# Designed miniproteins, single chains, continued (5): the designs that were tried, part 11

Each design is a single chain, and the fold is of that chain. pLDDT is the mean over its residues in the fold that is shown.

## One batch from the design tools (miniprotein)

Design m16375
Fold by ESMFold2-Fast:
Structure m16375 (fold): chain A 75 residues (1-75)
Amino acid sequence: AEAEIAAAREQAQRLAQALVDAGAMSEAEGEEFVRLVTEAAEALLREGDEERARELAERALAILEPAVEKVKAAA
């Protein structure tokens, strides 16, 4: 569980960094995205709280989706 949570955080950090570097996401938005992904992984893998994990994941996607659309529009 802890290793999987760490892996999820690392993947979220890499994605957030790429989007910030692309100008599609602010540093603050990237930090919030990483926080939400980490908390969702903790809720799912440590607590077994599928409902909370879903809520946190949906909030993370709400940050991610506009950033991805900005990158697509710029390409």
Scores: mean pLDDT 84

Design m16376
Fold by ESMFold2-Fast:
Structure m16376 (fold): chain A 64 residues (1-64)
Amino acid sequence: SELEKKAKYLEDQIKNLEARIKELEAEAAKASGEKKKTLQEQIDLLKESKKKLEEELEEVKKKE
């Protein structure tokens, strides 16, 4: 179904964001000062994006 295709797309996007967040968290752990702050800000933005995609995925799954 079209809903199954949307769910798969959202799951793939969520996995990509999870991988990027882990990568940036590893970089932030090794960083200091302004670089660490910038990385933490980017991590927070990616986590917000992931949360929105997870909410969309829940709505798609509720309609199946």
Scores: mean pLDDT 85

Design m16377
Fold by ESMFold2-Fast:
Structure m16377 (fold): chain A 66 residues (1-66)
Amino acid sequence: GPIDDREVAEALALMTVGIAKVDLEHGVPVEEVRAFSERVAEQLAKIDPEAAERLLKDTEELVKEY
């Protein structure tokens, strides 16, 4: 069947959090990681605001450890 736009948004949010985790573990600055997640969240908010909010919350939980 067709992929639901919400499923795509959720997958993109999860992938972005995964990228953030890897980047932080490899010493990418917190500011760059946060900025990337914010840019993705702005686009996701047009499709699924809940996925965008979850992405931002998950990113902030990751960056608190760095």
Scores: mean pLDDT 84

Design m16378
Fold by ESMFold2-Fast:
Structure m16378 (fold): chain A 66 residues (1-66)
Amino acid sequence: GEEYAKKAEEAAKKAEEAGKAGDLETARQHVLEAARYSQLAAESGDEENAKKAEEAAARGAVLGKV
């Protein structure tokens, strides 16, 4: 659970950085990566880390403008 939450947060940060740089293709790839790790965290049964991963993925989607 926790490792997936951390990976989702890293992907969200990369999406934000790419979005700020105007690289929408890279931002989109990182948003999808964050969403994937969020799903894996949810499937692990760790509700607390699943919620953290979901929040990170949502932030990445907003900041990455995908």
Scores: mean pLDDT 75

Design m16379
Fold by ESMFold2-Fast:
Structure m16379 (fold): chain A 73 residues (1-73)
Amino acid sequence: MSSFDRALAEHIRREAEEARARGDDEVAELYLRAAELILQGDPRAPRAVGHLGRYLYDGHREEDLRRARELLA
């Protein structure tokens, strides 16, 4: 496990805490799942984080949330 992956996972866990504080429990759970997969070296996790970021910051498209769910299943 690289120091980069650990720092990225910590950043994503903070994003999950902020989402949960806003009542976005599904987004929070998907971020927590992605953080665990990053620590396991799973290449799907960075893609899922990208989709969650687009959902939150680029138009709340249901397609981005669906893609994150599929990648983290």
Scores: mean pLDDT 80

Design m16380
Fold by ESMFold2-Fast:
Structure m16380 (fold): chain A 68 residues (1-68)
Amino acid sequence: SVADKLEELKEELNKDPRIKATIVGDKTLVIETTLPVEEQIGLVLRIIGDYPELEVSLKGNTITVTGK
């Protein structure tokens, strides 16, 4: 399910101390980072590649992931 994919992604991302991934409600993963913009873009592309069923948006230092 989308919720299972978001939990999986959250656990993986929280292994990096520069990333704070939090599930808000039951369908949204909010990712806050101290990464440079270039690395944030790289992270967005990796998520899209690994989870094509998820919608990803980047705004400033925050990446938001939801089900399509």
Scores: mean pLDDT 82

Design m16381
Fold by ESMFold2-Fast:
Structure m16381 (fold): chain A 84 residues (1-84)
Amino acid sequence: MEAAIERAQALAGRVLSPEEAAALREALRRLVEAVRAGDLEAAEAAAREAEPLLRAAAARASEELRRALHEAVGEVQRAAAALW
């Protein structure tokens, strides 16, 4: 999961503004902390913050980058769900 999050940050950062990239990085950091703590509510909140930024990055990206982002987002969503 951490590797998928790092990949999502790197790929999204190529097409997002510095402010959007910083917001995404902070949301994904909170997601990792929440998953490690077993805090489902915090993990869902962080995922909801990250989702629109990842979606925006995918919309601006080339098809190849969009596919890589889609895979990374799926892994992040599974990490949040795995707290059950």
Scores: mean pLDDT 75

Design m16382
Fold by ESMFold2-Fast:
Structure m16382 (fold): chain A 58 residues (1-58)
Amino acid sequence: SLEEVVREWAEERGLPTDEEFIENLLRSVKNLAKAFGLDPEDVEAVRRLLESLPFVPR
C-alpha cells in the first residue's frame, strides 16, 4: 500500500514513524505526485518519486 511505501521510506531515512507524521507525509507525497503529473494511487510511481527526492515533502 502507499502508506507502507511511505513508512518504509521514512524508516530508511531515520524519520519519525508515528501515525500523525506518516499521514502528513502521505498527503504531501500524493500532492507532489499530482504536481508532477503522476497517478498518486500508483504505488510504483510514488516509490520512484520518493527515491528521487532530495528533501522530505511537507
Scores: mean pLDDT 76

Design m16383
Fold by ESMFold2-Fast:
Structure m16383 (fold): chain A 81 residues (1-81)
Amino acid sequence: HMEELLKKGEEYFKKGEEAYKRGDLQTAANYFDKAGVYYHLAGDFEKAAEAFRKSAELYEQLGDTENAELARRGAKGAEKL
């Protein structure tokens, strides 16, 4: 089960990177956020923090202050575990 969650995190992280390379910042932010959630559920808190930080940066660039703040909180929570 945890291995499945880690694979989902890796899949969404890769999709986020691919969306970012295409210039689709909103889709990239959404995928990095999903990757952070799955990494957190899998117990990979370092990767969760990284994914949430990338999501927060992209939401901030988009002017989506609410989602940027939520992603930053996710990253800080994961970093302290």
Scores: mean pLDDT 87

Design m16384
Fold by ESMFold2-Fast:
Structure m16384 (fold): chain A 79 residues (1-79)
Amino acid sequence: NLLEEALKEGIKATLKELDKSDDPVLQEAKELLEKALEYLEKGDIEKAKELALKAIELLKKNEKFEPLALSIEEILEKL
């Protein structure tokens, strides 16, 4: 599933950028994306989408992470 793999790659790339931040709100988004990745690995796409959507709403509030959030959102709309 190309869209599922695209979502995994997008989450992993975003997590690498979030690892460089000490912002508590961005750390909350990181925890949500880590859980989303775990559910994707289990094949629970619906729970993964729910967690990823919550994470991107937090990321959208930060102008630096908005482009990454919009990229993940586009994949979620197609999945």
Scores: mean pLDDT 84

Design m16385
Fold by ESMFold2-Fast:
Structure m16385 (fold): chain A 55 residues (1-55)
Amino acid sequence: DERAKRMIAGVEEGYDEATARAKATLSPEEAAKLAAKLKAQRDAFTAAAEKKIAE
């Protein structure tokens, strides 16, 4: 459980950092597109991780 929580927290932080970097580095439009893709990927990963935690 602790390991699973740490893994999820790490992934969430990774997505947060990627989004922040996009905002700092890319144009507003490119940052928005990347953020939308990262959000969809994050949601899919969270759902998959919840299933694995059940083990």
Scores: mean pLDDT 74

Design m16386
Fold by ESMFold2-Fast:
Structure m16386 (fold): chain A 70 residues (1-70)
Amino acid sequence: SAEEIAERAGERARALAEKVGAADKAEEVAELAREAARAYLEGNEEEARELNEKALALLEPAAEAARAAA
């Protein structure tokens, strides 16, 4: 179902946030990912893209720090 797909997207986004050291943003990123998945399934590709961009923006500082540490 659409809700199952959205929930899986949220779980994956939460895991990614934790993996890159943004655990404090995990719930917000998961919520944005669920909303993006629902928008995509409803045919609102532009809204889905904007929501995904917001989620990535929350992860960028942690991802940049991880790259700098490598």
Scores: mean pLDDT 81

Design m16387
Fold by ESMFold2-Fast:
Structure m16387 (fold): chain A 86 residues (1-86)
Amino acid sequence: SIASSIFDDAEKLKKHLTPSSAILVLNDTEGEPSLEDLLANKSKYSLIHFIDEEYFDPSLFPDVPIYYVKKKGSRTDNIINVLKKL
């Protein structure tokens, strides 16, 4: 099973990274690698960290797998919809 966590602070997220972590950014636009790319590779990860793009600084995560999903509705709805696919 895949565990998940939600962050509003990039520095706090950074402290919770593991070797099997991936980051999923809730973005205003579609981005690559996409959510579908994450789902295709989900067996590589035991922990997925959710963060909104407004709090996300990619320079803090140079060697971390990062995926993007376009926001549709509330933050909670986006997270629940992703978790249903994991």
Scores: mean pLDDT 78

Design m16388
Fold by ESMFold2-Fast:
Structure m16388 (fold): chain A 81 residues (1-81)
Amino acid sequence: ADDLTRRGMHLLAEGRLEEARRLFEEAIREAGPDNAVALTALGRVLAAQGRYEEARAYYERALAIDPNNELARRNLAKLEA
């Protein structure tokens, strides 16, 4: 069900940050702004680009939508450490 998110995660792992970001942004457009998985993934792209303040904001938004999102929680903790 999350083809765009899965493809984006693969591109992120390959370091193809701009292509990954476009897919995650498209996933949010299709699924709506409350897509906690895509918001977490966008935060990961921004963190990989060194945009840590923006990454934190996306992780916090993902956790506001889904407090049980372990990936967002772990990435936020790493960013604040």
Scores: mean pLDDT 79

Design m16389
Fold by ESMFold2-Fast:
Structure m16389 (fold): chain A 55 residues (1-55)
Amino acid sequence: GLGLRLASADTGLSEEQLRELLRLVEEGRVKEAAERFGLTPRQARGIAEALRILD
């Protein structure tokens, strides 16, 4: 949805990468998501929360 497009533009991650990030965070695998996408655990959680609010 719109949230994925906005997050993709803001983060430089593809929509597919953002879906994978969200999935990993929802599974409690925040550290793995952060390491995979070059983010901090706090940033990974923040992006996932924003995606839940927007989409």
Scores: mean pLDDT 78

Design m16390
Fold by ESMFold2-Fast:
Structure m16390 (fold): chain A 53 residues (1-53)
Amino acid sequence: SRSTVLEITKLQFRYLALDTEADIYKKQGKDDKAKKAKEQAEELKKEIEKLKS
């Protein structure tokens, strides 16, 4: 549905933001913060895949 497409798009933008944040934390040597941001991104990725199925 169109509402599902919009929800997927919103989650994709959120995923990209968290993935970018994780990369920034890694570059700063903040490994535990980077790991946490990456785990949040992976959870969003799972939600996206669930909506696409």
Scores: mean pLDDT 85

Design m16391
Fold by ESMFold2-Fast:
Structure m16391 (fold): chain A 68 residues (1-68)
Amino acid sequence: AKERLEKLAEELRKEYPQLKVELVGDDTLRITGNLSPTTLTGLVLRLIGDYPDFEVTVEGDTITIRAK
């Protein structure tokens, strides 16, 4: 799980350099930043599609991804 989250973090940091991407412990990624509603929705849908075994939660400007 940690290796997959670290790879995802590197991809997200490269694609969205304005976002703060943090690994919290071994199973959780926290993504914080001000995204337009359209960009945020698109990113969340991609994450759900590409990582169906992960939990994706959105709270304000923060996206939390938990590996199971």
Scores: mean pLDDT 78

Design m16392
Fold by ESMFold2-Fast:
Structure m16392 (fold): chain A 95 residues (1-95)
Amino acid sequence: MEEVLEYARRVAEEAERALKEAEELAKQVSPETAEKLREIAERLREGLRFAQRGLDVVEAGGSPETGRAFADAAESLTRKAKEEADKLLKEEKES
């Protein structure tokens, strides 16, 4: 239980940080890159919602399996979105 709660909190914090970073970077890059970063930001918002749902389930005394499933979905979505943002930024710098 505690491990799932900590995991879900960590995922939520990572998603929120990645979202803020993507939104800030969108102000500093080309219009084409900014558009893609905004799409990534939308996916990060979905990831944050899943992480928050996982937290809600665990804090309400619900199934730790359900809480972990939401946290896993949030982590996968957040990691994928962050990797896409990193690749996009590297490609813009190298191009």
Scores: mean pLDDT 81

Design m16393
Fold by ESMFold2-Fast:
Structure m16393 (fold): chain A 69 residues (1-69)
Amino acid sequence: GAEAAAQAAADALGEKYVPVVKFTREAIDKLEKGEITPEEARKWALEKGFPEAVADAIVQAAQNLADLA
């Protein structure tokens, strides 16, 4: 299924994926605390060398959680 394919892709990207997960968690925490804006979070992800698609995904996830907090 699509979920199994997504999990397999995540496992295959494991070493590159771990920094993305850690960064996403930190960005969410900072956005919930009001320490950074979504635009600053996106810029920070790009500064760390993440591709634009990954940076956009991180910011989107963080914004969705910040809107609930």
Scores: mean pLDDT 68

Design m16394
Fold by ESMFold2-Fast:
Structure m16394 (fold): chain A 82 residues (1-82)
Amino acid sequence: MDAEIEAARRRYEEARERFERKLEEARRLYEEAKKEKDPEKARKLVHEAILIEAEAVLELLLALMDLVETQRRAGLPVVVPL
C-alpha cells in the first residue's frame, strides 16, 4: 500500500510540475494577446492559452483524483498536497 501511495504522489508531483510549466506558457500567450493589435490574432492567442490551461487543469485533477483514490483504498485520511 505505501509503495502505491508513493507512486501516486510521485505522479501527482510530476503533474504539478507540468501544470506550472503550462500555466507559464498560457500567461505568456495572454501577455502577447494584450499587446496584439489585430483582434483576430489576439483572439487566437487567448484561445490557445485557454486550451493550454484547460489541459493543464484536467491533467492535474486526474493525478489528484488518482492520489485521493489510492489513499482512500489504503484506508488513510485523504490529504491533498497543496
Scores: mean pLDDT 81

Design m16395
Fold by ESMFold2-Fast:
Structure m16395 (fold): chain A 86 residues (1-86)
Amino acid sequence: AEEYYKKGEEYKKQKKLEEAIKYYGKAIAEDPMYYKAWINLAEVYFEMKKYEEAKKAFELALNLDPDNKEVKEAYEKFLKKLEELK
């Protein structure tokens, strides 16, 4: 999972957002509890203005662990960013 996650981070930094989605998806497929990949997948969808997909990624991660503080914090920040977009 970590190797695919790092590759996703590299593509995200390069603004190769479709490749970033692919590699975060591979990280999640290897380890669905790799919450950093879910958070970064949602952030990439947000950059693509795919707000429903971003929200769905957070919801799926929270379904795996409803008490995950890192996912909850990231989701709150995401919702605040959506508010700022009007």
Scores: mean pLDDT 82

Design m16396
Fold by ESMFold2-Fast:
Structure m16396 (fold): chain A 70 residues (1-70)
Amino acid sequence: SMKEEKIKEAEELEKKGEELFKQKKYDEAVKYYSKALEIYKEVLGGEHPKTIRAAHNLAKAKEALKKSKE
């Protein structure tokens, strides 16, 4: 289904974000986590565990990016 395909897309984007975060490419990690979060919010809603996880990962990446510029 379209919904399952979108969730799979978001999961792959989240994995790419995690890889970039581990490489300390925080600006790129933010972009990938943001894309994953947008899809999860659209398909699953803001309260879904996957959406909350993606939001948490995005917040971590944004904080790391801010510290890298200080």
Scores: mean pLDDT 88

Design m16397
Fold by ESMFold2-Fast:
Structure m16397 (fold): chain A 75 residues (1-75)
Amino acid sequence: MEKLKKAKELAEEAARAAREGDVKKAAELLVEAGLLLEEASEEEVEEGREELEALPPEEIAEMAEKAVEMLEKKL
């Protein structure tokens, strides 16, 4: 439960950072949220971070917003 709340907070912050154009910060926050949920290995998360940094900020924001919605449904 607490990990889900923390992951949601990180995803919300990632969405905000992406909308502000801070792609690196947004990708890092999404990666941290994924690690808290133990959804991926550390290596897979690192690869995902590099892929996220290559995306447009608007797309990263949408991904983060979807993650927030999914986490809210689990809470």
Scores: mean pLDDT 72

Design m16398
Fold by ESMFold2-Fast:
Order: sequence, then structure tokens, then C-alpha cells
Structure m16398 (fold): chain A 84 residues (1-84)
Amino acid sequence: GLDDYGQQVLDAIRNGDLDAAAQYFGQMILQRRDAISSGASSDDVRGLRDRIGQYRDDVIRTARQNGVSVQQLQQLIDQVLSKL
């Protein structure tokens, strides 16, 4: 689920695996897209957006705490999202 991907992003950052972190974050965005395409309720879609936003904040905090470049991580996430 979304929380499994969120946890995998955080673990990947702690391990210095930015490519894996970007891929798992992309899967979270894809789950939101799939929910919208499947006709999920506006409340469910909002809940997914809010949780992804919270994970994004946790990701930025974790990156900074582990000396990971937030700019490099953002660039990799943007590259993954461009393929979705």
C-alpha cells in the first residue's frame, strides 16, 4: 500500500539509495493516479494527496538528517515522474 512505499522511500534514503527512493516515491504518485482513474471518492483522493504530502516532508527531513542532497533527490523524483 501507500504506507509500504512511504516506508521504502525513507529506508532507501537512510541507505543512500536515491534511485530506489525516487522509484518508490513515484509508485506513491501512481497509486493516487490509479485511485482517480478508478473513480475513488474526493475524500479518498484528498486523503492520498495529504499522506503523500506528509511523506514528502518526512523524506526531505530524513534526507537532510542523512546528508543526502535534497536537490539531487528532487531531480531524480522529477525524472521518475516524467515517465509516469
Scores: mean pLDDT 82

Design m16399
Fold by ESMFold2-Fast:
Structure m16399 (fold): chain A 60 residues (1-60)
Amino acid sequence: SKAMKAAALASSLSAEELARTTVREIAEAVGVSQSTLSREFKAEVGVSPRAFLETLRALY
């Protein structure tokens, strides 16, 4: 799924890349609109893409 590709991409980023990356850029990289990514990500991951990025940033 596009949500799983987005999660994998975000998880592969360095701390510096993650700090500057937006949900829009992740959506563009996996080939969907930000709205589509938000819907699929909530359905498959259980959180918004923004919340997921914030969680990853907190780990670094």
Scores: mean pLDDT 82

Design m16400
Fold by ESMFold2-Fast:
Structure m16400 (fold): chain A 60 residues (1-60)
Amino acid sequence: MTPEELRELLDRVVSLVPPELQDEARKIAEKLHKEAVETGTPSVEVLSKFSEELSKLRST
């Protein structure tokens, strides 16, 4: 998966979260994408971390 494909996938997931959480989800997605590009983190691991962060947002 290319960095561009990962960004598009993360943006798509953000659009599916509740409107009140979209801004926070977008910030998390941007942070994770930047880290993945810098460190070469696999897309699967990035998506796993994103899912964990979204779960934290929904629990509050």
Scores: mean pLDDT 78

Design m16401
Fold by ESMFold2-Fast:
Structure m16401 (fold): chain A 94 residues (1-94)
Amino acid sequence: MEEAIAASTPDAPETVTLDPRVPLHVQAVAEMVRISALFLAGKLDQAADYAIRVAEALGVPDVAERLRKLKEEGKITPETITRLVFEAFDRAAA
């Protein structure tokens, strides 16, 4: 009975693994593909939680804190998650 994209979308992993041998901009695209799959499945809360873990794994805790505050305020959107994830990768690359 599962004809929806949601049935084919993987759940957000519990941990974020970053490969130091892969350029950060390539990993940013890969993580955004995963997060976008969660958006398409309507799993916006899981996408936000995963984005927080990505920011923490990158060593950018202030981006993780901003994501948590937006989630607590009910202001999480695909645009906000996307912007903050790319900001976290940009800051990690600097």
Scores: mean pLDDT 74

Design m16402
Fold by ESMFold2-Fast:
Structure m16402 (fold): chain A 62 residues (1-62)
Amino acid sequence: DYGRKAAEAARAGDAETAGRYLALASGEYNGVPVNKAAIDQAIAFAAEDPERAAKLGESLAS
């Protein structure tokens, strides 16, 4: 479950791992392929606001 992994990584302070899993979870939820720009954006988001990144990961968890 990518959403759960993103939330755990964000709370651990690992923004790169959190962003990668967040992009994958979002891609699965929307049914679209993940690209580098989406991953880079998600990593930046997790670095700036790890709590919001964790909450988003939890909301995308299946």
Scores: mean pLDDT 79

Design m16403
Fold by ESMFold2-Fast:
Structure m16403 (fold): chain A 77 residues (1-77)
Amino acid sequence: GAGAEAARAAAREAAARGEAGAATVSWQLYKDMEAGMSGEEGAEAARRAAEQAREGGDLPNADGIFRSADAVREAGD
């Protein structure tokens, strides 16, 4: 669906920026959504992952994951 493609695009963009953590989370989000996770569930999962990255002090990866959450939410299912 559109949300899964948004997550895959976000993974590629994060990889291009050198944000390995954000790329990994976004790629996993793409796979989970292809397996049946809704856009709402995917956006929520990505937001939680971004909050964990922020708490760990990994601000670039946190920002990349928040971008993935926003892209999935905007695209929908």
Scores: mean pLDDT 85

Design m16404
Fold by ESMFold2-Fast:
Structure m16404 (fold): chain A 70 residues (1-70)
Amino acid sequence: SEEEKQKLEDEGGKKLFDVFVRWAGEIGRVYEEGLAEGLSREEINQRLDEVGKRFTEEVKKIREELAKKL
């Protein structure tokens, strides 16, 4: 039903928001910790790439689960 579809979309939106909040916090931590440790720009960028890959995979899994149920 449309009501069940809306509920699934709302639940997915909350999960996506949680992933976004964690991602934003982790980017901030990588910058703060990297600068404090005296890491190079290249080393900080490598850590950011790892964060971005994990974010992309988490978002992909949430979207795939929603698509499977809709």
Scores: mean pLDDT 81

Design m16405
Fold by ESMFold2-Fast:
Structure m16405 (fold): chain A 65 residues (1-65)
Amino acid sequence: SERRRELEELRRRLEEHARRGVPAPEELKDRLIALAEMGPAEAERVRAMDPEGLLAHVDHLLERL
């Protein structure tokens, strides 16, 4: 459940950025990549995502946990 808690915290921070219409900081993208243990190709895709796309990705990961 630690991974779930960390993803839920990350989701909250991403939701704030999406709500404000501002880009997510690279730190949050780096954290998502690390928590999901993504390979280089997946990481590149995540880095190109806007906050709404990042939220959808986190929601998908939470559903699969």
Scores: mean pLDDT 83

Design m16406
Fold by ESMFold2-Fast:
Structure m16406 (fold): chain A 60 residues (1-60)
Amino acid sequence: MAKEIEELERQARQNEESVRNMELELDRYDQPESGKQGAQRKIEELRRKAEENRRKVKEL
């Protein structure tokens, strides 16, 4: 496979792991609501980036 595909898959995995870790942190620790909202927005951004990377892999 092309190096580009491998790199996109690696980036998708990294973003997915970051999302999982952030979700675990939010679930495990009590946080102020402003902190929760900020973390949730970042989680959504990372999820969108991971999905976009996987979509690009499928389109290649």
Scores: mean pLDDT 75

Design m16407
Fold by ESMFold2-Fast:
Structure m16407 (fold): chain A 62 residues (1-62)
Amino acid sequence: SPAEEEQRRTQRVRDILLAQLEERDPALAAELRAQMATLSPEEGLDLLQQAMVELVKEEAAK
């Protein structure tokens, strides 16, 4: 179904972004990975996006 396909795509996007975060900040990536294990793929993507926005804000403030 379209919803199932979108959920699988969300999971793939989440995994790719988490891998990218791990290259930049492995400690934060490990923490988010543990949190995301208890969340849905959509909730995990939202959490990851929020963390990425905060990192960008911190970097922009320097």
Scores: mean pLDDT 79

Design m16408
Fold by ESMFold2-Fast:
Structure m16408 (fold): chain A 69 residues (1-69)
Amino acid sequence: MEEKAEEARAKASEEQLELLREIGRKLRGIGEALQGALEGKSVEEMTRRAVEAGAEEELAREMAEAMNR
């Protein structure tokens, strides 16, 4: 029934909001790395920008390397 689904959605929404906040910060770092790639920046510069924007160094490095294929 929709009532039970709505209660489950309410609980999941609270957890998803926290995840969305964390994803938002990671997406900001990814966005900076993507901008650098579009401008033809080096992997090192893309990684630096992503880290400054709040992304984790490991994730930023893997993404920069993947985009520089």
Scores: mean pLDDT 68

Design m16409
Fold by ESMFold2-Fast:
Structure m16409 (fold): chain A 68 residues (1-68)
Amino acid sequence: SSGEQLKALAEELSKDPRFKVELIGDDKLIITSSGSVESLIGLALDLIGRYPDLEVKIEGDTIIVTAK
């Protein structure tokens, strides 16, 4: 399910010190960077390729991931 994908992604990204990750319920993941915007753009492109069933949106210095 999309919720299981979001939870697994949250656990994966929590190991990367470049990012802060917050899972809201089982349907929305918020990712913020402690570094540059380029790190967020690179991550967003990776997520779009790996998780085609998830919607990836960049809002300023934040990535928002939800189920489609």
Scores: mean pLDDT 79

Design m16410
Fold by ESMFold2-Fast:
Structure m16410 (fold): chain A 80 residues (1-80)
Amino acid sequence: SKADEYLKEGLRALSEGNYEEAVKYFEKAIEIDPNNADAWYLLGLAYERLGQTEKAKEAFKKALEIDPNNPAVKAWLEYL
């Protein structure tokens, strides 16, 4: 799907250290599929890398609303 393409581009940007570009791609994926917990989690990671702690927390909380059993998201929220 187009959402999966945006997630892939976001992951590429994240791996290259292009965190602002990663945010844009994950936001585009979420616009198509707002219930994709992985997209919200990855958005949180990108915001954390940018030092935008409050935005990272909001994205991680949204990921947990969708998938309450994600241990990685829980660990990040306790850490931040």
Scores: mean pLDDT 88

Design m16411
Fold by ESMFold2-Fast:
Structure m16411 (fold): chain A 73 residues (1-73)
Amino acid sequence: LEEELEEARKRGDKRKEAELLKKLGLEYMEEGKYEKAIEYFNKAIKIYEEIGDYEGSMEIAVKVLEIAVKRVF
């Protein structure tokens, strides 16, 4: 997954880069590594916004809120 992320960056494929960052965030979330999950989700949100995919950015923002709520409890 990280190797695929590097390849997407080398190609300038921002959509693929955002998808891979989202997948990394989900993997860290499943491992309970919430700080890293939020970091990768925020990186994906930035790229989705750059390419005008606001639906994608909103989907990830909801995931970040879910993690934040869980961390408070």
Scores: mean pLDDT 78

Design m16412
Fold by ESMFold2-Fast:
Structure m16412 (fold): chain A 68 residues (1-68)
Amino acid sequence: MPEVPEVKNIEELIGRILRLIGEILDLERELEEHKEDEELVKKLEEEIEALEKVREELLKKLKEMPKE
C-alpha cells in the first residue's frame, strides 16, 4: 500500500507531492495505452485511486502547515 511520506518542511512536502503526481500521471498513461486489457485497467485504476488518497493526505498536511 502507498505510504504517506514523512517530511520536515513545506519544500520537501511539495517535492513529495510532485513526485506522487508524476507517478499517478505515469499510471494514467499506462491505463490509456492498455485500455483494452480489462484486468490491467482495473489494477491500474486501483493503484491510481490508492495514490490519489495519499496525495489528498499530503495536501491536507500542507494546508495544516501555515508557517512551519
Scores: mean pLDDT 75

Design m16413
Fold by ESMFold2-Fast:
Structure m16413 (fold): chain A 71 residues (1-71)
Amino acid sequence: SALRRALEEAVAAYAEYVATGDEEALRRALEAAGEAARLIAEIFATGSEAERAEALALAAEAEARMAAIEA
């Protein structure tokens, strides 16, 4: 699952950025988030109903994790 991997990378890099202030970590987080957005768009254009549901669930989980990091 390329989408799960991209979202995990985005969350991990964002957590590193919040902890360290490292601009390279922010760059990696934005790159991974961009790849995740591209994959979600592709899944919604060509995927099954189940694949779209999984993509939404994974995105929601990643958003919740990022919100927790900011708190």
Scores: mean pLDDT 87

